Designed miniproteins, single chains, continued (2). Designs and how they scored, part 73

Each design is a single chain, and the fold is of that chain. pLDDT is the mean over its residues in the fold that is shown.

## One batch from the design tools (miniprotein)

Design m6511
Fold by ESMFold2-Fast:
Structure m6511 (fold): chain A 72 residues (1-72)
Amino acid sequence: SAKERALEAYRRAIEAAERGDPEGVAQHTADAMASGGTPLAAEYATLAFQASNRGDVEGAREHARKAAEAAL
């Protein structure tokens, strides 16, 4: 489903950030946003990206989960 794809893409983006792979972060975040498809999912996707950029891995995971749940 779109929700499962968005969540998986966000998990990959967070894992790329933990590896120090900025290109992977950008690519997987874009994939997650594209898979979300709703304004609410896009908002949570933005929050997850921002949390990841400030090193808040737990916040990024929580927002990514909410983005996936909002994708319908």
Scores: mean pLDDT 70

Design m6512
Fold by ESMFold2-Fast:
Structure m6512 (fold): chain A 78 residues (1-78)
Amino acid sequence: VSKTPGELVRDLLTLVQTYRPTEVPAVLETLRRLGYEVGDSLTPELIAQVASDVDSGKLSLSKFTGSFLFYKAVHLGQ
């Protein structure tokens, strides 16, 4: 079966945590601004909740990625 949008988000967040840990704070801030309860780490429970919300249509994948990229550009790119 093809990956769902939520599975793609789960894989993306896992890859960021593993290979781009410097970008984790930007991901956490993006999720906090989208209304998620966020601590100081990207937990498996938080990743699962975001993936579930994407699959259920509560969160737009394009809105999430767009918000993250803009936040990254402001805080890490310039």
Scores: mean pLDDT 71

Design m6513
Fold by ESMFold2-Fast:
Structure m6513 (fold): chain A 114 residues (1-114)
Amino acid sequence: SHNTFFKVLVLTTTATTELWTAIKAVQNGKMTLEQLYEQTNNVIKTVESAIELAKTLDLSDEIKKTVKELEKQAKKLKELVENRAPVEEIVKHMKEMIELLKQFQQQLIQMMKS
């Protein structure tokens, strides 16, 4: 439904904004490592919500592949937080998540126009 598409787009936009905000804050020394772990877990929950809603849509195989990559990256970030990984490693995977979220958003917008 259009409502479900918009909700997925809102959640992906929110996750992307929160990831960039966290990266900027930790790079500027305005966020502790513990706060970065908490924010990373919060963003993972937002991404997982977007994935769950997206699975209710009649997605193309290409978009389904992107969803699986998002699930894999969310799991990796969760493992990094659980293992108390250094800032540089978390930031690297957060940036990879941002690129996947941008790809996913573009694919959803293209599907709506088609």
Scores: mean pLDDT 89

Design m6514
Fold by ESMFold2-Fast:
Structure m6514 (fold): chain A 60 residues (1-60)
Amino acid sequence: KDEILKRIELLETMAIAAKNAGDDITAKYYQDFANTLKSLVDQGNYDAAKALIDARKAKL
């Protein structure tokens, strides 16, 4: 649970940094990822949120 919330904070920070640097593609990627995780957390679906983090980590 706390790991997911910290990941959302990190992704939002990275999106802001990318946007400020003019990297709109990277900013959108991080913002969309953060928004999806927030939606899953709001639904109480922490397992799906964790699975999404793990899947993105494995593909990067």
Scores: mean pLDDT 78

Design m6515
Fold by ESMFold2-Fast:
Structure m6515 (fold): chain A 60 residues (1-60)
Amino acid sequence: SLKEKINKIYEELFKEMKERLAQLDAEHADLTPEQRRFLKTQLAVEYSEKLIEKIKELKK
């Protein structure tokens, strides 16, 4: 169903986002918490845009 396809996309993107957020903390431990927060916010916006694009593709 369409709902199952959306759920799969969400789960895959959410898992990838979580892994990249963890990598940001590890790779940029030398940055301040504030600087890391800005990078994490930018990453979250990127994944939100990817989710919207994937959902739009399903509505064709």
Scores: mean pLDDT 82

Design m6516
Fold by ESMFold2-Fast:
Structure m6516 (fold): chain A 61 residues (1-61)
Amino acid sequence: MEVARKLAERFADRLATLPEEQIDKQLEAFKNALKKAFGLSDEEVDELVEEVRQRIAEKRA
């Protein structure tokens, strides 16, 4: 989880610079990558995706 969380933070920072329509596509790809690379459960992946979305919103505020 620690490594995945760190990657999620960096990913959110990068995504904050993209148009809205690209963010959803990138988040879907990231979700699939987390399941494959780290063996995370659907619940764990959804939690990280929500953290990414919240960070993007805060960074754009």
Scores: mean pLDDT 76

Design m6517
Fold by ESMFold2-Fast:
Structure m6517 (fold): chain A 71 residues (1-71)
Amino acid sequence: MDEILRKLGEAYKISIDNGNSEAVEQISQAGNYALGGDYESAKKYLEKAKELDPSSKKAVDEAIKAIKEAE
């Protein structure tokens, strides 16, 4: 879990720094779902965030990888 939250935080920071509020909201929702153990919903929100903010793709992909490792 800690690694998932760390990677989500990295993606969140990138989207905040870019002013992409829509991507920030998707990453926040992904974090809420991951904390609740709903990894399928978390991944869907992360895929959406990645489309909304391409500059966060690397950090989002690392978060998705961390979720898959936790499954």
Scores: mean pLDDT 83

Design m6518
Fold by ESMFold2-Fast:
Structure m6518 (fold): chain A 57 residues (1-57)
Amino acid sequence: SLAELHRRLRELMAQLTPEQQDRLVAFLKEMIQKDPNLSPEELLRRAIAEAERLKAE
């Protein structure tokens, strides 16, 4: 569900530093520019994966 994906992303964002949050936003902007047909669900799934990767750094 989109609501559950939004909730998970919000929880992950709270665990990131401001620098990591800025990097995540830049990553998402680049993805949208390269693939404007990306679904909201797929965008959220990729955002969650990138947030988890950044947290692991």
Scores: mean pLDDT 83

Design m6519
Fold by ESMFold2-Fast:
Structure m6519 (fold): chain A 85 residues (1-85)
Amino acid sequence: MSQIASRFGQIMDIANQYASPDVQQQMNALIRQAYIAFVRRDYDGAIAYIDRAIALVQQNVTNPTAQSQMISLLNQARALIQQAQ
């Protein structure tokens, strides 16, 4: 749980610096829903929210380094959720 929460925190730190306020709000909502689903053991739902967050980053974060870092952290969170099963 703490490892997934840590990745979500890092993602939001990057979003706060490199994404627009609208994208930050959408990202925060998706990350929150992913974490709620994970805590409820709805792993498929958590993964679906992360996949939506990846799409949002790909479409809206134009800084290549920030985009790459955020996608990497989202994929790490996705893998941790899959490992939890």
Scores: mean pLDDT 87

Design m6520
Fold by ESMFold2-Fast:
Structure m6520 (fold): chain A 68 residues (1-68)
Amino acid sequence: MEELIKKAVEELRKKLEELGVSESDIERALSLAEAKIREALEQGKEEKIPEIIEEAIKLALEMQKRIS
């Protein structure tokens, strides 16, 4: 479980870095994604991991647009 979470979080981090997301927004997105992935795995819903990663990317990009 932990190793799968770590791999997914590392993959998400790389994608956010490629998109030019700020370090603070990356850390926030990773924390939210890790919590959701852990919950999904505890419920036996591994198939939700890709959807969680996609949602975290969208959230990070949306946070990047809100500067005021």
Scores: mean pLDDT 77

Design m6521
Fold by ESMFold2-Fast:
Structure m6521 (fold): chain A 80 residues (1-80)
Amino acid sequence: SMMEEEKLIEKAKELREKIEKDPVVYAALSMRIAELYFEGKYEKAENLKNALKKLLEGKIEAISDEEKKVLVEAWEELKE
């Protein structure tokens, strides 16, 4: 639903603010991309890489719903 998409956008914005304040967050996400490549999960790795690039460029509206989901999932996994 549109409401679920809005929540993903809000989480992406929060993550961008965290990355700007703490470079360790960016390093952790970059390591997660590498892990996905080593696991053979190429599509997920590319979606995460593209999402992170667009997020850093401030192009949140250019991040697809699939890319946003992968970005948020990776961030939630890193919190655990």
Scores: mean pLDDT 80

Design m6522
Fold by ESMFold2-Fast:
Structure m6522 (fold): chain A 108 residues (1-108)
Amino acid sequence: SLTPAEEAAAFRKRLGELFVQKRYDELLALLRERLDRLEALIAARDYAGALVLMGYPPDAPATPERVVQELRGEKAFLEILKERVPEEYHPQIDELIARLDAMIARLS
């Protein structure tokens, strides 16, 4: 019943709620689960599915270059998140950033 944009908005709202509540383990678990799904779609060369998961319509242009652009946006979000969470969570965020860098490198 939700559009891809509405599902992505609901995901971002949940991340914000967890951040405000300082539930960082749950926030990072949700980010890791989403990254696992993105990685599987990219490995399958399902770029349309990757963009849908990121909130784009299923008929949007689905190229490796577009996916790289969106993954760079996800990386920028994680870099900002790292500055705003306790240092004890930085290794988990660095692991997620490294996984995004590996996906970007595979598509470039």
Scores: mean pLDDT 87

Design m6523
Fold by ESMFold2-Fast:
Structure m6523 (fold): chain A 89 residues (1-89)
Amino acid sequence: SSEELEEKLRGKRASVAVLKDRLISEAGLTEEEADAFLSYIDRNGDGYIDLVEFLWGVSTYYQFSKNPLSAKKYLKAIDVTIETLLESE
C-alpha cells in the first residue's frame, strides 16, 4: 500500500549521481531531461534526495515545467526514483 511504501522510504536518502545514471539507463531519459527533472527534486543542491524532496519535486516539476517528460518517461522516472530510494543505505 502507499502507507507501507511511505514508511519504507522514511529516512532514506539517494545520491543524485546514482539516480541520474538510472534515469538515463532505465527510464530512457536524455541527459538534458534527467538534469531538468533532478533540478526540481534536489532543491538544496546537496547531491542527495529524500522522500520529502522527491514528493515536492515531482509535484513542482509536473505543475511548472515548460517541457515536461512524456507520460511514459515521467511514470518510469517516478518508478526508478522510488526504487533507488528503497535500495539506498
Scores: mean pLDDT 76

Design m6524
Fold by ESMFold2-Fast:
Structure m6524 (fold): chain A 80 residues (1-80)
Amino acid sequence: MRREEEVRRQAERLLERARELEKRADDLMAKASGDLAQTTREDPSSMLEAVQKAIEAAKEARKLREEARRLEEEARRLLA
């Protein structure tokens, strides 16, 4: 028999994982933004490469946030 407390613990684990993925996405975007700003100030001729790397980082961050959202939905279903 699965108790409500056990379901809550499972949901908490999913929410913690979701928050971790969101933090990774935020860290990735912050680094990409910083690198882009630094390149603009110190080496404008490398802007195209910096922009391309920023776009790649944005795509990766988006996937991480999408995974986090799915984990949050699963946790919500467990608690319902």
Scores: mean pLDDT 80

Design m6525
Fold by ESMFold2-Fast:
Structure m6525 (fold): chain A 78 residues (1-78)
Amino acid sequence: SSTVRRVVLAEVRDPAVRAALERLPAEEAAQVGSALGRQAKLVQDGKPLDEAEIRRVAEVLGLSEETVRRAILLMAEL
C-alpha cells in the first residue's frame, strides 16, 4: 500500500536506498523496510547486525552491502 511505502521512505535517509525502494512493489518495499528497521534496532540496542539479512536486502535493492549498512546506521541515529 502507499501508506506502508510512505512510512518506510520517511525513516530511510540514504538517497540510493530510497530510490531503490520507490522502484519496488509495495509488498516488497514493506518487507525490505521491516528488515532495515529491524537492523536499525539492533544497532540502537548495541547488538551485532545480521549480515545474512543485509546481504539479502542488498541483493533485492540492487545495491552494495556497504550502501545498505550505511543506510541502517543513519536510520539508527533517528
Scores: mean pLDDT 79

Design m6526
Fold by ESMFold2-Fast:
Structure m6526 (fold): chain A 96 residues (1-96)
Amino acid sequence: NLYDKYKEKILKASEELRQRALEAGHIELAVEVDALTRKYLKEIEKNKDNPQKVEEIYKKALRDFEELRRRLDEAVERGEPTVFDIINEAIDKIEK
């Protein structure tokens, strides 16, 4: 039904965005994706007997995932440091 349908859609969208963030080296954004996913799955579960609210929650989830995707795209384009880059910079300062 609608609960199962939107749960699957949220899981698929979150998995795609999480993988993209990890591939780009932005582990911090992948963690944010997981947090948002858990939040929205909990919300739709609480409202699973109300189809209209499930749809509204799904639309909110989609909007938040789109905004996070935009942040990821901007971070990649701007060459913003990944967590891995920050760690390597700290190591270089110690080794010198």
Scores: mean pLDDT 80

Design m6527
Fold by ESMFold2-Fast:
Structure m6527 (fold): chain A 89 residues (1-89)
Amino acid sequence: MRPQLEKKILELIKKAKEYLEKADKLLEVDPEKAREYLKKAREVIKELKEETKKIKDEEKKKLAEKLIEALERTVRDFEERLRAVEEAR
């Protein structure tokens, strides 16, 4: 009854969240390594966008797009925090 996202979409969302969690833990401790994880998160989000374009179900597509927007906002916020930390070093 509720739309279920394709397995590959769910796996990509999980991977992006995993990289963002690693970046969050490293933002103040190791800014250079945090930057690498943000870069990896961006690559996963790019792949997620390409896979989302292939979704034929409009409800599932809108749900995936909403999740992508949330992930992109998190990446932008983390990049802003990373810039502030780098300027303070």
Scores: mean pLDDT 81

Design m6528
Fold by ESMFold2-Fast:
Structure m6528 (fold): chain A 55 residues (1-55)
Amino acid sequence: SPLEKEAIRYLILSDLFFIAAESTELYEPDKKEVIEELRRQSEEYREKARELLEK
């Protein structure tokens, strides 16, 4: 369904932001504000996916 596809898109975005945050923390740990923003985006997209799948 279109809602399931949108939820999958949000899960993919969540994972991409998570990987970006992990990579930035490993190679550029001084960029704390960037890391925090990437982690926030990851959590936000994960939550959006959860809300769609629990309808």
Scores: mean pLDDT 87

Design m6529
Fold by ESMFold2-Fast:
Structure m6529 (fold): chain A 113 residues (1-113)
Amino acid sequence: LLSLVQQFADLLRQIASTLPPDLSSAILQAVDQFVQAVQNGDRQGAVQALLQLRGQLLQALLQSSGEVRQALGDLIGELNNLIRALRNNSSDSVITQEIQDAIDAAQKVLSLL
């Protein structure tokens, strides 16, 4: 699980590096909070970090167009699925699958940048 979380975090940091400084900084902070919450087994903290990340990605989506906007929308959708799974106390296999789906969506965003 931690290796997938680190892979997802690294992809989000790469996406952040292509965005305006204020938005980039906020995404990096939310990503670091998410990684720490997962390392500590803090599901509530992980949810809070993902909610903050979702808000920042929504701001990025509103500034985008075309295929990038669609890909960011898909990534936000996968974050919503992950947040729901964490809130519903879903199994580790479900959480692992949701993180993999989020990784795939983040890779699609990066491929268009």
Scores: mean pLDDT 87

Design m6530
Fold by ESMFold2-Fast:
Structure m6530 (fold): chain A 73 residues (1-73)
Amino acid sequence: LEERLERLRQATGDEALRLAQELAFELGKRLGEDINDSEALQALQELFRIVGERLDAAGREEVVRAFARGFRE
């Protein structure tokens, strides 16, 4: 997870959005399977911090949708 978060911190534009959505979906899926996954919860907090700082409103919405989709599946 830390390697993926670091890659996201270094990415810009469309790649940052793509990486954030991929990570959000994966974290949603992990938390949908086990809500007490401490590593996934910590990674999600950091993901939302990065997304809040670096993506616009449309990008943030896409990341939240990706998380929700993973969480339901």
Scores: mean pLDDT 84

Design m6531
Fold by ESMFold2-Fast:
Structure m6531 (fold): chain A 56 residues (1-56)
Amino acid sequence: SATRRRALALATQLGLENPALTPDQIAEVLEKLYGLPRSTALRIAREGLARALAEL
């Protein structure tokens, strides 16, 4: 979905800006901005952070 793509892009961007962010911290942002369930937000946050860390 468009929301999932946007959430993943944001999670990746947040990880690139601050690699010290935890998946829980990124997931909280995704829950608040996109209304995603915690489990979905955590999965996307982990994927985005992993992508960001691979760029470093």
Scores: mean pLDDT 84

Design m6532
Fold by ESMFold2-Fast:
Structure m6532 (fold): chain A 88 residues (1-88)
Amino acid sequence: SPLEEVIVETLEFQLPSLSPEVQEVVEETIELLRKGEPFEKVLEKFYEKFSKLSEEDQKELFKVYRIATQAALSHALGLPFELKPYEP
């Protein structure tokens, strides 16, 4: 869907700015979304890896997903969204 593509593009743009452990979780999310996996399976895989991250990496991951969600919402509402690299 167009919204899933906006999420994927936003996550890919952030990848170089993320810690290696967070990059691994984000890359798996991108792969599952691109394959059209059911939301329940994407969520299950996300929580499995998320629970193994440090509190710092968990916060970084939440910030990146928040940015992706904001990008998708802006697209759905026809609002401008400026994509900037994640800053720690």
Scores: mean pLDDT 80

Design m6533
Fold by ESMFold2-Fast:
Structure m6533 (fold): chain A 100 residues (1-100)
Amino acid sequence: MKIDLSKITKEKIESAYLMFEAIAEMLPDISEEYKELKEFAKKVADLLKEGKVEEAVNLIKKKIEEYKKIVEDENAPEEKKEFAKNEIEFYENLINFLTN
């Protein structure tokens, strides 16, 4: 997927990092999985605040690929696959929002 950085407005960047900051603050420290999601959300928010939009989008794409591996893993529980599918859809919609 080619990213057209010229279509990414300052307002879209601000909306995105505020959302990731909210996710990082709202996620409970109850499991390793939630801790990893919290750290990921904080890192994406920080990159967007610094104007490192391409680096932030590449990090999100890497996260999508990690979830795709869970969906393709025959040994993964169905609940984890459904969670991964929802996360893929969420991040793909976010990239589309930023790039259109």
Scores: mean pLDDT 76

Design m6534
Fold by ESMFold2-Fast:
Structure m6534 (fold): chain A 91 residues (1-91)
Amino acid sequence: MREELEKHYQEIIESLEKDLKEAEKRAKEAIKKGDKETLKEIIDGLEYALPSLEKLKEELKSLGLLDLAEKVEELIKRLEKLIKEIKEALK
């Protein structure tokens, strides 16, 4: 029921946070090395994920899971910041 639903979304958000942390690490290393191929792969993945995160945030808000929606909003902000950093590195 509600607890199972909250646990399900918590696990999804924790997985997304872990994936984003690894993407941030990979991007910083690729920027230092000038690895444009890796940066292009990372940015493609991030730009693909952004609409899905926005949809997840809306879904969580509609379910009244406001604390989880705030966590997704912070992930969206971090993802947008990373996209900006990668775009600057690809110039």
Scores: mean pLDDT 86

Design m6535
Fold by ESMFold2-Fast:
Structure m6535 (fold): chain A 55 residues (1-55)
Amino acid sequence: SEEEELLDRVLAVVRRTYAEKGVPQEEIDAVIARLREAGEKGGLEAMHRLLQQLA
């Protein structure tokens, strides 16, 4: 679906951004897993909310 494609694209951007900042791969994987779970349960709004909390 369009929403799943959008979630995947957002997660890819987040992964790339954290990697560029030198965040360890293990920590990136943990953040991505949490964002994905939030997106699956509450859509883009839930994922955005979690991103704001992690900032």
Scores: mean pLDDT 81

Design m6536
Fold by ESMFold2-Fast:
Structure m6536 (fold): chain A 55 residues (1-55)
Amino acid sequence: MTLADYAERIEELRRLLERQGIPFREVLWRPEEPVSKWAELSEASDVPVIAVPRP
């Protein structure tokens, strides 16, 4: 999946979660950030965390 595809999927998921009233948190994700940092952040969160890529 490309970064653009991922961003589109995340936007769709966000709208679905919002429509269904499921709480979630959004954070900025840069392409240069290691995936391990993202996994660490997600594990520390009490709610689903959605990575929103920056251009």
Scores: mean pLDDT 64

Design m6537
Fold by ESMFold2-Fast:
Structure m6537 (fold): chain A 80 residues (1-80)
Amino acid sequence: MPLEAVAEVETPAGRVRVTVSGEIGKEPVVSGENLTAAGREALARVQANLAGQPLTSQTQARAAAHEAAIAVREAELAAA
């Protein structure tokens, strides 16, 4: 069953939108819009950290999107 969750966060580069998508029992895919190089690197690390962690629920997808958005914001703030 396909799952999708979106989280938005304000960064120095502007408003960033992070999407976590996938199917129950499968590893999620993390993507983002309006990212700097630091934000893209942070998303790549989040994607790697989710390897071996299959999606189990919409609540987990929302939590992953929120965590990814925070990681992007922290990385972009540190690089600014």
Scores: mean pLDDT 81

Design m6538
Fold by ESMFold2-Fast:
Parts: structure tokens; sequence; C-alpha cells
Structure m6538 (fold): chain A 90 residues (1-90)
């Protein structure tokens, strides 16, 4: 049921990691700025943390949206995160 959204979150997590690395920020620094644990951020960025419930998927998508905003990500990535949130809230 959520396989497509899980795959999209995995892809966006990799994009967030690349943007964070390009910005010269550590996992700890970005996690602190987002108000989350470094383990949660690292898990989403590496795909080791796979959201399974609607709440976990929504939490991950919201975190990705916030991270993309903070890192001034391309509109395409921001829009993809917003589309996931909208789909989960429908």
Amino acid sequence: MFEKIQEQILELGRELRELRDAAGLSVRELAEALGISPGTLSGIETGKLVPKTKKELLDAALMLLAGFGLLNAPPELVNRAMEIIRELEA
C-alpha cells in the first residue's frame, strides 16, 4: 500500500544527504537545526530507517521538506516532498 511512497522517501533521503554534504554540514549539525536526533536523520538519508506506518511516512516527509527548505533545495525536491504529504493526508 505504501511501497511507492517508501521508495520516494528513500530517493529524497539520498538527495537530502547530497545537499547536506555539499553544504558542508555534518549529520549532527543538520539534525540539530531540524530538531531531530542524528540517528533519525542518518537512518532516513541512508535508507536504514524505513518508515512503515502512515505517521512514520508523514514524519519522514515533513523532515525532508524542512531539510530541503533549510538547504535551499531545488523547487522540484520541495514539491515532491509536499506531494507525498498531500497524498498521505488525503
Scores: mean pLDDT 86

Design m6539
Fold by ESMFold2-Fast:
Structure m6539 (fold): chain A 79 residues (1-79)
Amino acid sequence: MEELEKARKYAEETLKYADEIEKSPDPVAQRTGRVLKELAEKLLEEAEKNKDDPQKVKAYTRGIETVAKAAKELAEAIK
C-alpha cells in the first residue's frame, strides 16, 4: 500500500516536471517531456496491475522515482 502511494506520488511529480519541459520552445525538449510522461504512466499502470506482488511494485516504484528525478533535473536545467 505505501509503495503504491509512493509510485503515484512519483508519477504525479514526473507529470508536473514533464509539463514544464513541454513548455520549452525546443521541439526536442517537448518530445522528451511527452516520453517521460508516457513512461511514468506505463510504469504506474504496471505497479497497480501487479499490486499483489510486493517485489514488482517496489521495482516499478523505483523506476518511476528515477524518471521523476530525471524530469526534475531536466526541467531545472532548461529554465
Scores: mean pLDDT 84

Design m6540
Fold by ESMFold2-Fast:
Structure m6540 (fold): chain A 69 residues (1-69)
Amino acid sequence: LDKGLEAFKKLSDEEAAKVVEKATGLRGSLARQAARLVKEAKSGEEAVARLVEELGLSEEQAKAILKEA
């Protein structure tokens, strides 16, 4: 997860949003919100927890974002 988070943080905001769309099927503002949230996280575990709690994603969807990066 932390390796995926580090890779994700190196993406541009637009690239990060596309990774979210590909991994989860989220679109537009929701994909951008998820991308920002992941980039702001201190760890992969925190990113997963925040995606689940703040955006209502499943743990599998949250982990898929970090693996797709």
Scores: mean pLDDT 80

Design m6541
Fold by ESMFold2-Fast:
Structure m6541 (fold): chain A 85 residues (1-85)
Amino acid sequence: MTKEEAEAMLAKFEADRAGAVAYLRSLPLSPAQRARLDATEAQVQALIAQARAAIAQGKYDEAFAYLQEAAALLQRTAQAILGSL
């Protein structure tokens, strides 16, 4: 993976995440569902920070792995919330 590919992937993930989270927050969530979404956002932000650090170090494959983990975590939380509505 190149630096440009890693940076483009990070930018796309941040855009996709913002849209997905905005949509989920527009739903009539229970307090438990809201707490779960907030916890997932905190974990996703930590993984994005790790991806940024990996890109700064030239570790683009490691950055990709962090973004994949963040995407999977967000997807699992979205599925759990939507499946409970």
Scores: mean pLDDT 85

Design m6542
Fold by ESMFold2-Fast:
Structure m6542 (fold): chain A 72 residues (1-72)
Amino acid sequence: SMQELITKIALEAAEIARELGFDKLAEEIERSKETMSREDLIKLLEFLIDVAEQLGREDAKERLEKLLEEAK
């Protein structure tokens, strides 16, 4: 289902958020993973991509861009 896909991508985004040092954001994503809309997930991924780029974390950026394509 679409919700199962959203939940899976949200959990992967939460893991990347933790790797980037955003533990509280990761916890908030995990709490909302089953109720998050596709639009909210896309906005979250776009935000995390910008953060990864600004931090010079090319590895995290590439993983997030792949998740964004899966969410579209």
Scores: mean pLDDT 88

Design m6543
Fold by ESMFold2-Fast:
Structure m6543 (fold): chain A 76 residues (1-76)
Amino acid sequence: SQVGSVPRSLTEDLPEHKQEFLTEYLLLFPDVKDPLALVEALRASTLDRDQLRALLREAQEKKLSEDEFLARLRAA
């Protein structure tokens, strides 16, 4: 089966660190149900590169669901 991907056109306006984060997140969690909601939450986020990397590590360690991850991203 093919890995779910977010179209590049939806992410071209994002800073490099957010594009890198999205790529890494999708490699770890390929079964994203709502990629648009993920991109929107990431675009609105004020988190820097180090903060996004910390959130990605937490998502891996705690096995966060997509909904839990989106809630964490939106809360920051």
Scores: mean pLDDT 75

Design m6544
Fold by ESMFold2-Fast:
Structure m6544 (fold): chain A 72 residues (1-72)
Amino acid sequence: PTGAALFLTAPPGKAEEVAARAEEAAKRLGLDVSVEVVGDTVSVLLNGATEEQVREVVEAVKDLVEDVRVVL
């Protein structure tokens, strides 16, 4: 019943790096994750994630992104 969607805005040329880092962070936490890249937007779906786990994924990409939107 818990989970989140993250919409990350990457600088030009950084979307792939952001996607890889988000996926790695989510997998390290044992989360079921889906990552989609469209242009400079990285969409991350975290199934069953707690708010703490969502925060850890956000922190892993914070320095690489221009914007973060979290939907719980």
Scores: mean pLDDT 82

Design m6545
Fold by ESMFold2-Fast:
Structure m6545 (fold): chain A 62 residues (1-62)
Amino acid sequence: DQVQLILQQLRNGELTVVQAVQRLRALGVSDDRIRQLITDALGMSDSAIDQILSTARRRRLA
């Protein structure tokens, strides 16, 4: 599963949170699901994830 591979690389520090968000979006994963998956993997707050999702939308700053 491509999603599980991305989350494993994120947990291992092989991907940044922004890179993981971009890859998950490229797979057609919704922002709500990305938020849930990253919260479960890293224990980040919803507000921190929302800020990252907003930044990743700009691509240039991600």
Scores: mean pLDDT 72

Design m6546
Fold by ESMFold2-Fast:
Structure m6546 (fold): chain A 60 residues (1-60)
Amino acid sequence: NDGKLAAEYFKKGEYEKGAEHYAKALAENFGVDYEAAKKGALEAAKEDPEHAAGVAESLA
């Protein structure tokens, strides 16, 4: 599950990998633009990785 993988990567400080899986989950489940979602997720993870991980886990 990409949401769960994104949460695990964000908790480990691997923000780029987390953002890739998070963007994939949003694109596949909600039809959002992958590149926009990836950029947003990466910025959010750098600002607050704990919060970003919680949001990603909600996509699981």
Scores: mean pLDDT 81

Design m6547
Fold by ESMFold2-Fast:
Structure m6547 (fold): chain A 65 residues (1-65)
Amino acid sequence: SPIDELIEQIREAIAQGDIDKALELFNELLRLWGTLSPEEQERHLPRIIEVSELLISAVTDHLAS
C-alpha cells in the first residue's frame, strides 16, 4: 500500500534524524490520504494519527536540541 510505504519512509527519516525529509514525506502522506474515499480515509486515520504523533515528538526533540 502506498500509505504503508510512506509511513515506513517517515519512520525511517525520523530514525535518521532527517526532520526535513520526514516533514516532506508527511505532506505527501496527507495529499495521498486526501485522495482516498471517505471509507478508506477512516480506515487509515488511526495510523495517520500515530505517525503524526511520532513526527510531533521528533520535531519537538529536534527543536529542544
Scores: mean pLDDT 86

